# Designed miniproteins, single chains, continued (4): the designs that were tried, part 16

Each design is a single chain, and the fold is of that chain. pLDDT is the mean over its residues in the fold that is shown.

## One batch from the design tools (miniprotein)

Design m12564
Fold by ESMFold2-Fast:
Structure m12564 (fold): chain A 92 residues (1-92)
Amino acid sequence: AEEALKKDPENVEALTELGKKYAVEGKLEKAKEYYEKALELNPENIEALKGLAQLYYFTGDLEKAREALEKVLEVRPDDEDARAALEQVEEQ
């Protein structure tokens, strides 16, 4: 079961959905934990990278927020949401 998690796309999606759920509830530490678990399975998961960037922005870790958004743009250069979020981080 646990070894199957590393190659299961549904587990990555479930982990990113849990991260988003906890972020909306204001449970930032749990949200971070689930996004980090998703990235352990797929380091290029756009939703998890964007989720972590948003959490870092809310916690005031602007350097890590910028780094996460830059990684999104490395994987998906035309991502308008990531570009807009990066501009907001750089305005701080």
Scores: mean pLDDT 79

Design m12565
Fold by ESMFold2-Fast:
Structure m12565 (fold): chain A 96 residues (1-96)
Amino acid sequence: EELRKKGQEEILKVVEEAAKRMTEIAREDGNGYAIGLAESFLKAVKDGKPDAKTAAEGLRRAADEIASMLSPENAAKVREVGDEAAKKLEEIEKKI
C-alpha cells in the first residue's frame, strides 16, 4: 500500500533527523563512541525498516545510551531529541 510506503519514508526521515541532532550534540561533547552509536542506530533503521513503534522504542533506548556517555547538559539535550522524535513516530503509527 502507498500509505505503508509513505509511513516508512516518514519513519526514516524522523530517525535520520534525530540521529543527525544526536551526532552533533555528541560531537560537541567530543565523544566518538556516542557518535558511533547514533550512526549505528540510523543504519539499523535504514536496513531493518522497522515499524514506527519499534523505531520509537529503539530511538528512546539509543538516546538514553548516548546520553549516559555525555555531559549532563548535552545528555539532557539528547534525551529531549529522542523523546520528541519518538513522539513523532508514535503519531505516524496512529495515522497508518
Scores: mean pLDDT 81

Design m12566
Fold by ESMFold2-Fast:
Order: C-alpha cells, then sequence, then structure tokens
Structure m12566 (fold): chain A 65 residues (1-65)
C-alpha cells in the first residue's frame, strides 16, 4: 500500500539522516537498519508521521551525543 505524503516525507527525511550518520561512521549500519525497520513498521501501523519523525530525531541525537 502507498503511504500518504506526510508518511513518505517523514520516512525520506529519516532515511537521509540515518544514511548520513552511517556514512560518517557515527552509527553502525546495523543500528541504521534497525531504526529504519522500526520506523517503517510504525508508519505502516498508522502512527502519526510527525510523532515518528520527532521521536526518531531524538533517538538519533542521543546515539551520537
Amino acid sequence: SMMDQRAEDALAAIRAMVDRLVREGRISPEQGAEILAEVEERLAAGVDPDKVLAETQRRLQELVA
């Protein structure tokens, strides 16, 4: 099923952040894959895309602090 535009935008933003952090060696590829899998599952389950984006941004900030 196609997600709505807000879910697609949130997923694209999170993928870009995760890809950059993995490329820079700030998180592992394994951590990146785990975060993306969780995000995709939450969005597929109908969780608010704004909430998913905000919570994922916070988690990524904690991992790289």
Scores: mean pLDDT 84

Design m12567
Fold by ESMFold2-Fast:
Structure m12567 (fold): chain A 56 residues (1-56)
Amino acid sequence: MKPTTADQLATVGMFFGHSGDVESAEVYLDRALELLGDDPSLKTSFELLLRYIRSL
């Protein structure tokens, strides 16, 4: 497992979303989820990131 890779993609996705680059954020978040496949921590982070992006 490479949590650093998926976590980095999720972090980058959040950063782009917060910066107003929602399209890029969505792509990176989707890739992060697919790489790890149902990691509990990543799933929670993904939900938080999506809510955060939705609030922008």
Scores: mean pLDDT 67

Design m12568
Fold by ESMFold2-Fast:
Structure m12568 (fold): chain A 102 residues (1-102)
Amino acid sequence: SEEKEKELIKIATDTSLSLQQRLNALGELLESPNPEVKEEAAKALAEFLKHEDEAVRQLAARALGHIGQAAKKPAEKALVEALKDEDEAVRLAAAEALGKIG
């Protein structure tokens, strides 16, 4: 349902919520067979590429790579910026994700 999807996206982008709550919401969005829902999840994950926690940024890059082609339009620019990340593991994950999204 669109209402459930909107609620999950709000949870995923709320940096005041626990990491576990945000990851659970993203997990539900990523399991959708709908490409539009995956594009919305990719937009939320693109915001996570700028999170203060390097582990969250690395997870976001890996998840975007896992989405594949549907992540290209919403996240390509953010992934290119993540190639300059302070953390080497984030840079590597961003490079791998860019390869996977095409």
Scores: mean pLDDT 82

Design m12569
Fold by ESMFold2-Fast:
Structure m12569 (fold): chain A 60 residues (1-60)
Amino acid sequence: AVGEVLVAVKDVEKVNDDVLALKKGDKVKVLKILNDGFVLVKSLSTGEEGLVPKDFLKSV
């Protein structure tokens, strides 16, 4: 849900300008859920925003 804190289950590499790079174990806050299986999130460690596949995130 929007405002939920999720954790990365694997490393996410920046493959384009829209994707947020994450390391396994990084916590993110959900800002927006998109129709294509991506979520817009904010990193709690860096404050950076970007898209990640929902399947790379799990509930804390």
Scores: mean pLDDT 77

Design m12570
Fold by ESMFold2-Fast:
Structure m12570 (fold): chain A 73 residues (1-73)
Amino acid sequence: MEKEKYIKEAEEHLKKGAEALRKGDYDTAVEHFKKAAEYYKKAGREDEAEKLLKEAAELFRAIGKEEQAEELE
């Protein structure tokens, strides 16, 4: 029950992070990606959380946002 609730929270934050990233609100995107990873960890999906943070950090580095990438490492 709780794990399913955490997965839904993670998915919601992942969507909000992607939306913030699209709008150029990079600091807000970082916070949402961190929250999504936190909820995946609470749901027992450690691998999913680590993959999310790694991919998001690589994406931020690719667009020249090194400070945001460091926040996710």
Scores: mean pLDDT 84

Design m12571
Fold by ESMFold2-Fast:
Structure m12571 (fold): chain A 57 residues (1-57)
Amino acid sequence: MSKEELKKEVEERIAAVEKTLATLSGVERLVGEHELAELKKIGEEALKNGLSLEEAE
């Protein structure tokens, strides 16, 4: 994955989850917030990993 593609993918996934959270309430929102936290963690790790692959000598 190129850096641009990876960044776009992460942004799209985060935006989709945030949009879903905006429509949720109560327990469903709590579940969605947990999913968002996991997605952010994965996205940050993926961005770091993708960049390190490009930057690695």
Scores: mean pLDDT 69

Design m12572
Fold by ESMFold2-Fast:
Structure m12572 (fold): chain A 71 residues (1-71)
Amino acid sequence: SEAEKAYQEGLELAKQGKLEEAAEKFIEAGRLGSGDLAIHAYLLAAIAYQELGKTEKAKEAIRKANELLRK
């Protein structure tokens, strides 16, 4: 799926140290996906944004993951 592709691209970018690009791919995977994949994608985006010091973007990603957990 497109969500799985975005998730895998995010993981590869994270391996390369490209954390902002990785976070963007994880956000894309979260939007396109559902269930556990989307939750994990948003949480990985939050971690990447926190490492970059982008606190507000990290909080937004955590909030999106929490919305999916309540479903």
Scores: mean pLDDT 87

Design m12573
Fold by ESMFold2-Fast:
Structure m12573 (fold): chain A 87 residues (1-87)
Amino acid sequence: SLPFSPEIVELAEKVAKKFEKEFGKELSEATKNLILLYISSLVYKDKGNGSLEDMENNIKSTLMTEENMSEEEVEAIIKLVLEEVNK
């Protein structure tokens, strides 16, 4: 598991709560962990071996294929993450 700062955890919890209120369903722990990874990448601008666009595309693909989320739900998560990170 990657170490996450309290700030990153708080941002992820805000995203999860807003999503759960809008769509009326609880996010899995796996989905919450993917949100934490995405927020961390955006906050620290850590590209790893790829671009931030590659990270976003990987998160979208994983949420749709492994977490069985709709395109609307995935786009809502991405939007909420970007809104919280850019405050």
Scores: mean pLDDT 77

Design m12574
Fold by ESMFold2-Fast:
Parts: sequence; structure tokens; C-alpha cells
Structure m12574 (fold): chain A 71 residues (1-71)
Amino acid sequence: LTDEEAINYARMAASLARQGKFDLAAKAAELASQYSTNPKARELFQKMADAARAGNGDEAARYAEEAIKSL
């Protein structure tokens, strides 16, 4: 389980954030970080989780896009 699982969890996190389920979105973003093989992507997925917990879906989406581009 590598970058493909990380991307799947990142997409799940983005979907949950759009639904206003920020706690679940943060958990999914943390899982994306754990499954990432790239340290830069791991850092960006952690920032995505932090943005989701803050209720900032737009910022979470930007970090997700940057993290996926880093894979």
C-alpha cells in the first residue's frame, strides 16, 4: 500500500470536507499521510488534516492538490 492508497484517502478526505464532516476529513487526510512514500506529500497531507480541523475546506483542497502532485 503506497501512493495509490494515499491518493484514495486524500480524495475521501476532500469529499468529507465538502460535506462539512471535518473530523472525518482530518482522519482520512492523516491516513493519506501514513500511506504516502514521499516525505513532502506526508507533510502536505498533515497540513490538509490541520486545515480540515480548522474548518477550512478550501485550504485543505489546496494542500491535497499539492500533495498529490508531489507523488
Scores: mean pLDDT 79

Design m12575
Fold by ESMFold2-Fast:
Structure m12575 (fold): chain A 59 residues (1-59)
Amino acid sequence: MALTEEQRKKIKEDLKKELGWDEEAAEGAVKGIENVLKKYGDLSNVKPKKIKEIAEKHL
């Protein structure tokens, strides 16, 4: 399932607040997460910890 607009915004805000990432880096991380969603079809089978690990790889 694709991320909702609200979920995308929340993830981007959290990355900017917690990691001090700029807009460009946060957008890259959100796109990376969406690519994982498209590849696996559904994030309900992926725990929140895995989502955070994917975001962290876009340092």
Scores: mean pLDDT 65

Design m12576
Fold by ESMFold2-Fast:
Structure m12576 (fold): chain A 59 residues (1-59)
Amino acid sequence: MSAAQLADDRARTLVDQHGVDPAEAQALRDRALEIARTDPDEAKRLLDRGTERLVRRQL
């Protein structure tokens, strides 16, 4: 799976399943996509950390 596909899937899941603000989910996706052009592994790490942060803010 590409970093771009992972970013899209994570953003959709954050909004649909976790009730995260769509603007915050979109910002995480956009940042990950920029990084993925040069460092897809770092983009994946950013998505993992950002997803955990946004989900915890809903708790």
Scores: mean pLDDT 79

Design m12577
Fold by ESMFold2-Fast:
Structure m12577 (fold): chain A 63 residues (1-63)
Amino acid sequence: AAPVVPAGATREQLREWLKKKLIELGADPELVDKLTVDQLRDVLWETYHDGRDANEVAEEKLK
């Protein structure tokens, strides 16, 4: 099942949750630290639902 975004979380709590989930999926912590909350959410969605590599999607969002 897709990871469920915590309802009612602050932007900071959501960012930390997204970072943790992406690192668990094999994402580089340094790449993840450079992303906004919206970019982190998009990377998680594309990794989990579209089967893309998390690091490739993260680098794409930074361009």
Scores: mean pLDDT 75

Design m12578
Fold by ESMFold2-Fast:
Structure m12578 (fold): chain A 66 residues (1-66)
Amino acid sequence: AAAAQAATQKKAEEEIEKLEEALKKVKDEAVKESLKKRIEEIKRLSEDPAKYEEYVKKLKALRSLR
């Protein structure tokens, strides 16, 4: 349980770092707001490994369309 939570937290931190780097490069306020909300969502999901895994699968599905 603790090991799974730690692994999820590490993956969430990596994603947050990528989003924070993107946030530094973006000038559009609406896009910045969207990225900030995404970071908050990932932080919440990192508390539940099952929900985080579902979120990652959903992102992969959306990514395949873009």
Scores: mean pLDDT 74

Design m12579
Fold by ESMFold2-Fast:
Structure m12579 (fold): chain A 122 residues (1-122)
Amino acid sequence: SLEDLQRKLRELLAAYRASLTPEQREILKKRPLPPSIRDKFAELLGLAPEEVSLPEFLYLLSQLSPEELEILGKILDIPPELQRTIIEHKEEIRRLAELLARGELTPEEVMLRLNELVMELR
């Protein structure tokens, strides 16, 4: 259900945040979500738009089942092609979230890699 997904996302986010170093927390403040999904995703979690980051979003996507991703995808207008990419490449998406949170990749580099993964399924 949507309520079960919201609970799971909040629990995963809390655990993720508890694992971050002070340096990583500062990096996350500079890694906002794209405006197209930011407000909807923040509302889903009961957070302000400025409280959600791209590394946290990518990490959460990597932790979801196909069924949970379909529910989230309908809310955030995530295309089915991108949902399949996330399912097929969960470990890569999780790795991209880690590298982005450590400042080892830029948001632009992450978006480029994500597009490359989508093209591999065509």
Scores: mean pLDDT 84

Design m12580
Fold by ESMFold2-Fast:
Formats: C-alpha cells, structure tokens, sequence
Structure m12580 (fold): chain A 73 residues (1-73)
C-alpha cells in the first residue's frame, strides 16, 4: 500500500545518509590499514561498506566504496 511504499522510500533515504556516514568511518579505518601497508585489510573494509550500503539501498555509498576498491587495485 501507499504507506508501505512511503516507508520504503524513507528507509532508502535514511540508509543512503547512514551509508555515507559509515563510509566515512570505514574510510578512517582503511586509512590506518593503508599506512600500515595492509591493503587487504583496507579493501576488506571497503567491501563491507559496499555490501552494507547495497543491503540498505544506499546507492551513493555503494558507488563510493566501489571507487575506493578500484583505487586499491
């Protein structure tokens, strides 16, 4: 129904904002791993961020995480 559709849209918008915030947190952890020469750890955090963003419907967060993965490859 209309209420369910609106709830889904609101959840997607909220998830997109949270995805960006989680991306910033994972970015900090990724930076520490990069400084320590642990590129596998850095990539793992970006993959987790991408999976979380995709599960929550946060397309922007997923896209930014993918760009980070490509930058490490």
Amino acid sequence: GEAAEKGADDAAASAAAEGADRGAQYGGLMGQHVRNGDLEGAKAYLEKAKEAAEAEGADYGARMSQKGIEALE
Scores: mean pLDDT 62

Design m12581
Fold by ESMFold2-Fast:
Structure m12581 (fold): chain A 91 residues (1-91)
Amino acid sequence: MSILEKINKLLEEAKKAVEAGDWDKAYALMSQALSFLWFLSWVENNEEAKKLVQEATAYALEAKRSTDPEKAKEYFEKAIEKLKEAIKLIS
């Protein structure tokens, strides 16, 4: 399995965890996807992808820190969208 296929699978699983309200699982899966994408953005030397991964990381951290389930879901959804944008730049 390519690293990109692994990232896409992690994002699908993270989306399911978000829909189930499993914030701990969503954050764990998101963190793993972020780590792989961060590494790939540096390997590809893509500055826009690096910025998108940083933004996604910030949103995932805000989701983890949130005590409000609605805000947690919003931040996770924003993180997923930024990760999808980064994937398009490095795929």
Scores: mean pLDDT 84

Design m12582
Fold by ESMFold2-Fast:
Structure m12582 (fold): chain A 73 residues (1-73)
Amino acid sequence: SPEELKEKADELWELVNEALEVLSPEQQKKLFELVKKSGEKIAEAVEKEDYEEALKIIDELKEEIKKLKEEAE
C-alpha cells in the first residue's frame, strides 16, 4: 500500500542518516551511490504502481546499508 511504502521509506531515510554519522567519507560515497541506484529502481516500481516490488527494493537496500555500517567497524 502507499501508506506502508511511506512508512518503509521513512525508516530507510532514518537508517541512511544513522549510517552517515559512522561512515568514513569514502564509505559515505558508496552509500550515496547505493541509494541513488536503488532509488531509481524504487521510483520505477512506484510509477508502475508495483508497491510490492518497491517495498522489496527498500528492504534489500536497508540490508545493504546495515552491511556497510558493519564494515565501517
Scores: mean pLDDT 80

Design m12583
Fold by ESMFold2-Fast:
Structure m12583 (fold): chain A 94 residues (1-94)
Amino acid sequence: SKEAEEAREKAIKKLTEAAELAKSDPRLQEGADYFNRAKEIVEKGGPRSEALAYLARGVGIAKEQGSPELVEQIEKLAGEAVYHLDKAVALEAA
């Protein structure tokens, strides 16, 4: 459905925003790579579990190496990406 497509596009947008935010800090380059890997999986319709595993690794790098303010922003973007992906998967299953 169009609603499922829009939800998947929103998930991809949030993953892109998380990757770009992580790229802004030289300490978080590996985290940005993980967010881009999660995005690639979502774009190709790959397993949700694999996309979430890469997303979790990116968030983990941010928590270990990022400032508290940057971590909060990345966690919010990651949460929004998961929300939209879950909505897309639910709509696609209906």
Scores: mean pLDDT 88

Design m12584
Fold by ESMFold2-Fast:
Order: structure tokens, then sequence, then C-alpha cells
Structure m12584 (fold): chain A 55 residues (1-55)
């Protein structure tokens, strides 16, 4: 269903934000960019709290 496909995309986005944050911190040494990705992940989970049970 469209709703299930949307949830999968949100899970993928959350994982992507985590990877980009780690890359920015570890590879680039860019704490500001890493923090920005962490904030985006927090906003995603705030809008879709049901995702916590899927991750």
Amino acid sequence: SAAEEEKKKLIEEARKLEREGVRALVTEGDMATAEAYAKKAQELFAKHPELKELL
C-alpha cells in the first residue's frame, strides 16, 4: 500500500541521515553538519513516532 511504501521511505531517510551524520563527523570533521543531520533525524521521529517501533 502507499502508506507502507511511505513508511519504508521514512525508515530509509532516517538511516541515510545517520550515515551522513557519521560521515560528516568522522570523515570531514564537520560537527555543525553532523548536528544538522541529527536534528533532521529527530524532526523525522517527532513527526512519525511510530517509526521508533520499526527501527
Scores: mean pLDDT 78

Design m12585
Fold by ESMFold2-Fast:
Structure m12585 (fold): chain A 70 residues (1-70)
Amino acid sequence: SPPPVPPPVLSPEQAAVIREIAEKLNEIGDKWDEFLKKLSELKKKLKAGEITEEEFEEERKKLIEEAKKE
């Protein structure tokens, strides 16, 4: 049976960049999950007739502005 392939040899600089990218992806994932939860709540309210389509669009714009603040 063949030996396990060693992982690619990365420079310290390359390893640091990859780690920063991974951290940024985690941050994006958290923001995306919060956005989706809020959007789902707004869709549920719209479906239940608690808000109008115009109010839904206004709240959606607020969510986008909130995301832009960070």
Scores: mean pLDDT 75

Design m12586
Fold by ESMFold2-Fast:
Structure m12586 (fold): chain A 91 residues (1-91)
Amino acid sequence: DEFEERLIERIDELMKEAEELYKKALEALKEGKVEEAKEKLLELEEIEGILAIILGLAKKFGWKKVAEKAEKAIEKIRELIKELEKALAEV
């Protein structure tokens, strides 16, 4: 299904963006730019929200592959958020 395929692509794009944001947040913390790292944390939380919406739609319409991919992506982004929150608490 073209629609399911596009959602899978979107999840991959969101995860790539999340990993880049996490990397930039850690770099900002190394430079003492705490507020920049906090802004990246908010952007990661926004991506988690988008993934949650995709998961809800996938469950509603029975898109099993999209739902599975979104669940794994949400678990990964929650790990990134937790690690960044921990790093921010150590500043």
Scores: mean pLDDT 88

Design m12588
Fold by ESMFold2-Fast:
Structure m12588 (fold): chain A 66 residues (1-66)
Amino acid sequence: GMEEELRRRLELAREAIEEAAKNKDKTTLLVAIHELREMLEKTDDPELQKEIEEAIELAERYLETV
């Protein structure tokens, strides 16, 4: 379903964020933040929303230090 697809995309986004942070790749971090924000608008599951928001916050923290 949509929730399963969003969870898969969240996992891929988390991996991309960690790799981008290691490589100081600001463009990939910005793209990940944009995609995660779009995903947040596609779900009403509060637990999934929290996990997506935490991933956005992590990417934004890395973006500030790169």
Scores: mean pLDDT 85

Design m12589
Fold by ESMFold2-Fast:
Structure m12589 (fold): chain A 65 residues (1-65)
Amino acid sequence: SLEELRRRLRELGLPEEAVEAVVAAVQAFKDDPAVALQMSRRELEEMGLSEELVERALELVGETL
């Protein structure tokens, strides 16, 4: 669920802005998992998150899709 995704992203230590950006990308592209993952990666990288945090967040996105 999107709520479970929010919870797990917050537990990873992502700022709320990053959590909501990822959830928005997943919601917008729910029917295209590859695009949802690509858009989530782009948003997180543009926010300056570390590569380690980006990869962990994308694993959670993939589990939700």
Scores: mean pLDDT 83

Design m12590
Fold by ESMFold2-Fast:
Structure m12590 (fold): chain A 60 residues (1-60)
Amino acid sequence: MVKWFGATVGDENLTPEQLARVRAAVDAILAEMRKKEAERPLTTQEMGDLAHAVAARLAA
């Protein structure tokens, strides 16, 4: 569990369906990050943008 990143979502207040949707969105963003990293190392800016997108998905 990525407690530090997930904790801001308030997972305890989500229904199983809402939690599954959030996790699917996070997984999709992580998959995109992995593909870009395999192609070349991500820049600090790109890493920050992806981290922000993950946080936004978890908060939504």
Scores: mean pLDDT 63

Design m12591
Fold by ESMFold2-Fast:
Structure m12591 (fold): chain A 78 residues (1-78)
Amino acid sequence: SPVTEAILELAGVTIEMQLIRLKYKLGEISPEEAIARLDELIARLEELLAKTTDPEIKAQIENEIEVLRAERAEIEAS
């Protein structure tokens, strides 16, 4: 179902974000690489948001986009 697909995509993005954060903090990836990967995740969630009609799932996607943007800004400020 579209709801199940959206939930799985959101969960996958959350896992990828945590992996990017961990690799960056361990010095395994550059700030530029981390930012590029976060930008890809933001784009994926913005596309998912555009296809989503359920208001609860929309709110969850919007919240995750804000978390990704905050992580990106923290890396840029470093």
Scores: mean pLDDT 88

Design m12592
Fold by ESMFold2-Fast:
Structure m12592 (fold): chain A 114 residues (1-114)
Amino acid sequence: LVSKAKVLLAQGKYDEAIKAAKEAIERDPNNALAYTVLGEAYLKRGEYDKAIEYFKKAIELDPNNAKAYTVLGKAYLKRGEYEKAIQYFEKAISLDPDNEEAKKLLEEARKKLE
């Protein structure tokens, strides 16, 4: 279940979080939050390509999810794709102007291009 996956992710149990998120997706293939949690677990494991794939799926299911754009931008930032990271952080801020995490990450990505 997505709630179990979120708890496991917070505890640093990334492999268990992946299994729980995949179980949530099997029960509800349209669960955008489960794809976001799955992507975050892969991001924590350094598997940036898989993280990007699952975050893009979360956005397909819920295009107004500011959090999904923030973590997608973070995955591109970790891959050194700073211009793409900037685009997704700007999208996250456009959906949630009070998103301090996205604003800080946007400035980090901009500094990398300097």
Scores: mean pLDDT 86

Design m12593
Fold by ESMFold2-Fast:
Structure m12593 (fold): chain A 80 residues (1-80)
Amino acid sequence: MEEIDEGVELIKEAVDNTVNKTATKEDYEKAGDHYLELAEKSTDKEEQVKYLELAAENYEKAGNLEKAKEARERAKKLRE
């Protein structure tokens, strides 16, 4: 049976409001930069890969394809 996930619904609304009305390309670039710092501070390879993928997603939303490619390339090197 399904249970009520209020947390998930609130997160979706927050993301939709940010993306549709308040999120600017600069906001996404800052988020991507923040995730890159988290990846660099993390010593676990799995966590580094996750943060690099999150950074790439945020850079793509910001339209910064070069930084997104850099993050993806680093993630590839860590996975293999």
Scores: mean pLDDT 71

Design m12594
Fold by ESMFold2-Fast:
Structure m12594 (fold): chain A 56 residues (1-56)
Amino acid sequence: SMEAEELAKRLLEALLNGDEETAEEAERQGVRFYLAGDTETAELVAKASREARKLL
């Protein structure tokens, strides 16, 4: 979804810039999507976080 792509993009840009506060906020939004039943958005955000943090 567009929301999933925008959230993942914001997370990746924040991590690449060393902006941990913005990255953590995006990760928390992913958790909120999971709690609301949007597991695809949550998984996409979680995967983006795991992959980016492995490269840093």
Scores: mean pLDDT 80

Design m12596
Fold by ESMFold2-Fast:
Structure m12596 (fold): chain A 57 residues (1-57)
Amino acid sequence: SLLEEGLRAIKEGDFETALRYVQELVRRGDTRSAARLASELVKAGVSPEDVSRALQR
């Protein structure tokens, strides 16, 4: 799943890929998985502003 792949990207430090997966989840209407992945990005140290921008696309 995109959520599982996004969580793996976060563990590998690939925040760019994880942010793209947030955007893709939003496009698909999977708002729950998008919110979960966004929350994990914030916990990993990505700015809330960058995460918010991904959620708005």
Scores: mean pLDDT 84

Design m12597
Fold by ESMFold2-Fast:
Structure m12597 (fold): chain A 81 residues (1-81)
Amino acid sequence: SAMEEQKRIEELKERAKELLKEAEKLLEEGKEVGEEAEKAAEAAIEAAQKALEDPENIERYVELAEAAIEQAKDLIEEKKK
């Protein structure tokens, strides 16, 4: 039903907002670590923003944002060594 679709989209928008905040924090950290970490965080921000702007593709953009956040975290963690 339309109500079930709306609820799903609202839940994904909330997740996208959380991912955007996390990606913004990772961008600040990534700028100190190196260009690859910064680019990964920027990709996460872009994907999270697209999730909020495009409800038809919101699931895909949330997945992309999650993947980019994971990459940024991995790159930041590698630099700690």
Scores: mean pLDDT 85

Design m12598
Fold by ESMFold2-Fast:
Structure m12598 (fold): chain A 66 residues (1-66)
Amino acid sequence: MAEEYVQKAVEALNAGDFETAIEYAKKALEIDPNNANAWGILAVAYRRLGDFEKALEYEKKARELL
């Protein structure tokens, strides 16, 4: 279920494990490509890793799905 991977991604973000958060968010998107929460998690994780270009792309994708 996509929401289980979203929950694990949020837990990884809270732990400061941005790479693990990206892995779980991508797993959620494999199940549901329209999961706005998963796109938002990717945006947050990439921003914290310093990849502002990818963060902006994923933030726009999350906004489209509102």
Scores: mean pLDDT 84

Design m12599
Fold by ESMFold2-Fast:
Structure m12599 (fold): chain A 82 residues (1-82)
Amino acid sequence: MREQAVLYTAAGILLAAAEFEAELAERLGLPEEVIRTAREAAELARKAMELAKQGKLEEARKLLDEAARLLTEAGRAIEAHL
């Protein structure tokens, strides 16, 4: 139960962060690729939350790691364009 709760919470935080990055990229008029990367991170985080709720912890962790990677990539792109 502990790991499931942690993964669910972490995925929720990543989802919020990714959605914020996507909105920020849109407001700054950044390239569509940057916006798409942030949105993809949000989608993976959302799916990780669903898998965590189902107790599929290993699958949830794998998607969460990928979401974090894309979140970092979008964040770097946003910084590079400022």
Scores: mean pLDDT 85

Design m12600
Fold by ESMFold2-Fast:
Structure m12600 (fold): chain A 55 residues (1-55)
Amino acid sequence: SPADQAVAWLQGQLADLRAQVDAEIARASPEEAAQLRAMLALAEAGFQQTIDQLR
């Protein structure tokens, strides 16, 4: 269904975002890494809310 395709796409986008943020964390100071982790957690919550609404 279109909803299943949207969920799959969103899951892929979130996986790509995690990989990018993990790469930035590896190069970041401890303070920057903490901020990146906090921002990623908020982004993950937003993606999950959107996915849940499509189910």
Scores: mean pLDDT 87

Design m12601
Fold by ESMFold2-Fast:
Structure m12601 (fold): chain A 66 residues (1-66)
Amino acid sequence: SLEELIEELHERTGLSREEILGAIEGAKTMLAAGFSREQVIQMLQREAGLSEEEAQEVVDFAESTL
């Protein structure tokens, strides 16, 4: 669920709820715009400081809600 993803990412990264929600919405926007999964993962790592595994979890959730 969204709440479980937020809690897990907050515990691992220290990012706020608002920052995590922003990352998810950014991922959705990029996927809808036709960016590849790999491009979205790279952007999340660069802009939000997520690990590759954490970025994959965000992208997986974003894809499941499109």
Scores: mean pLDDT 86

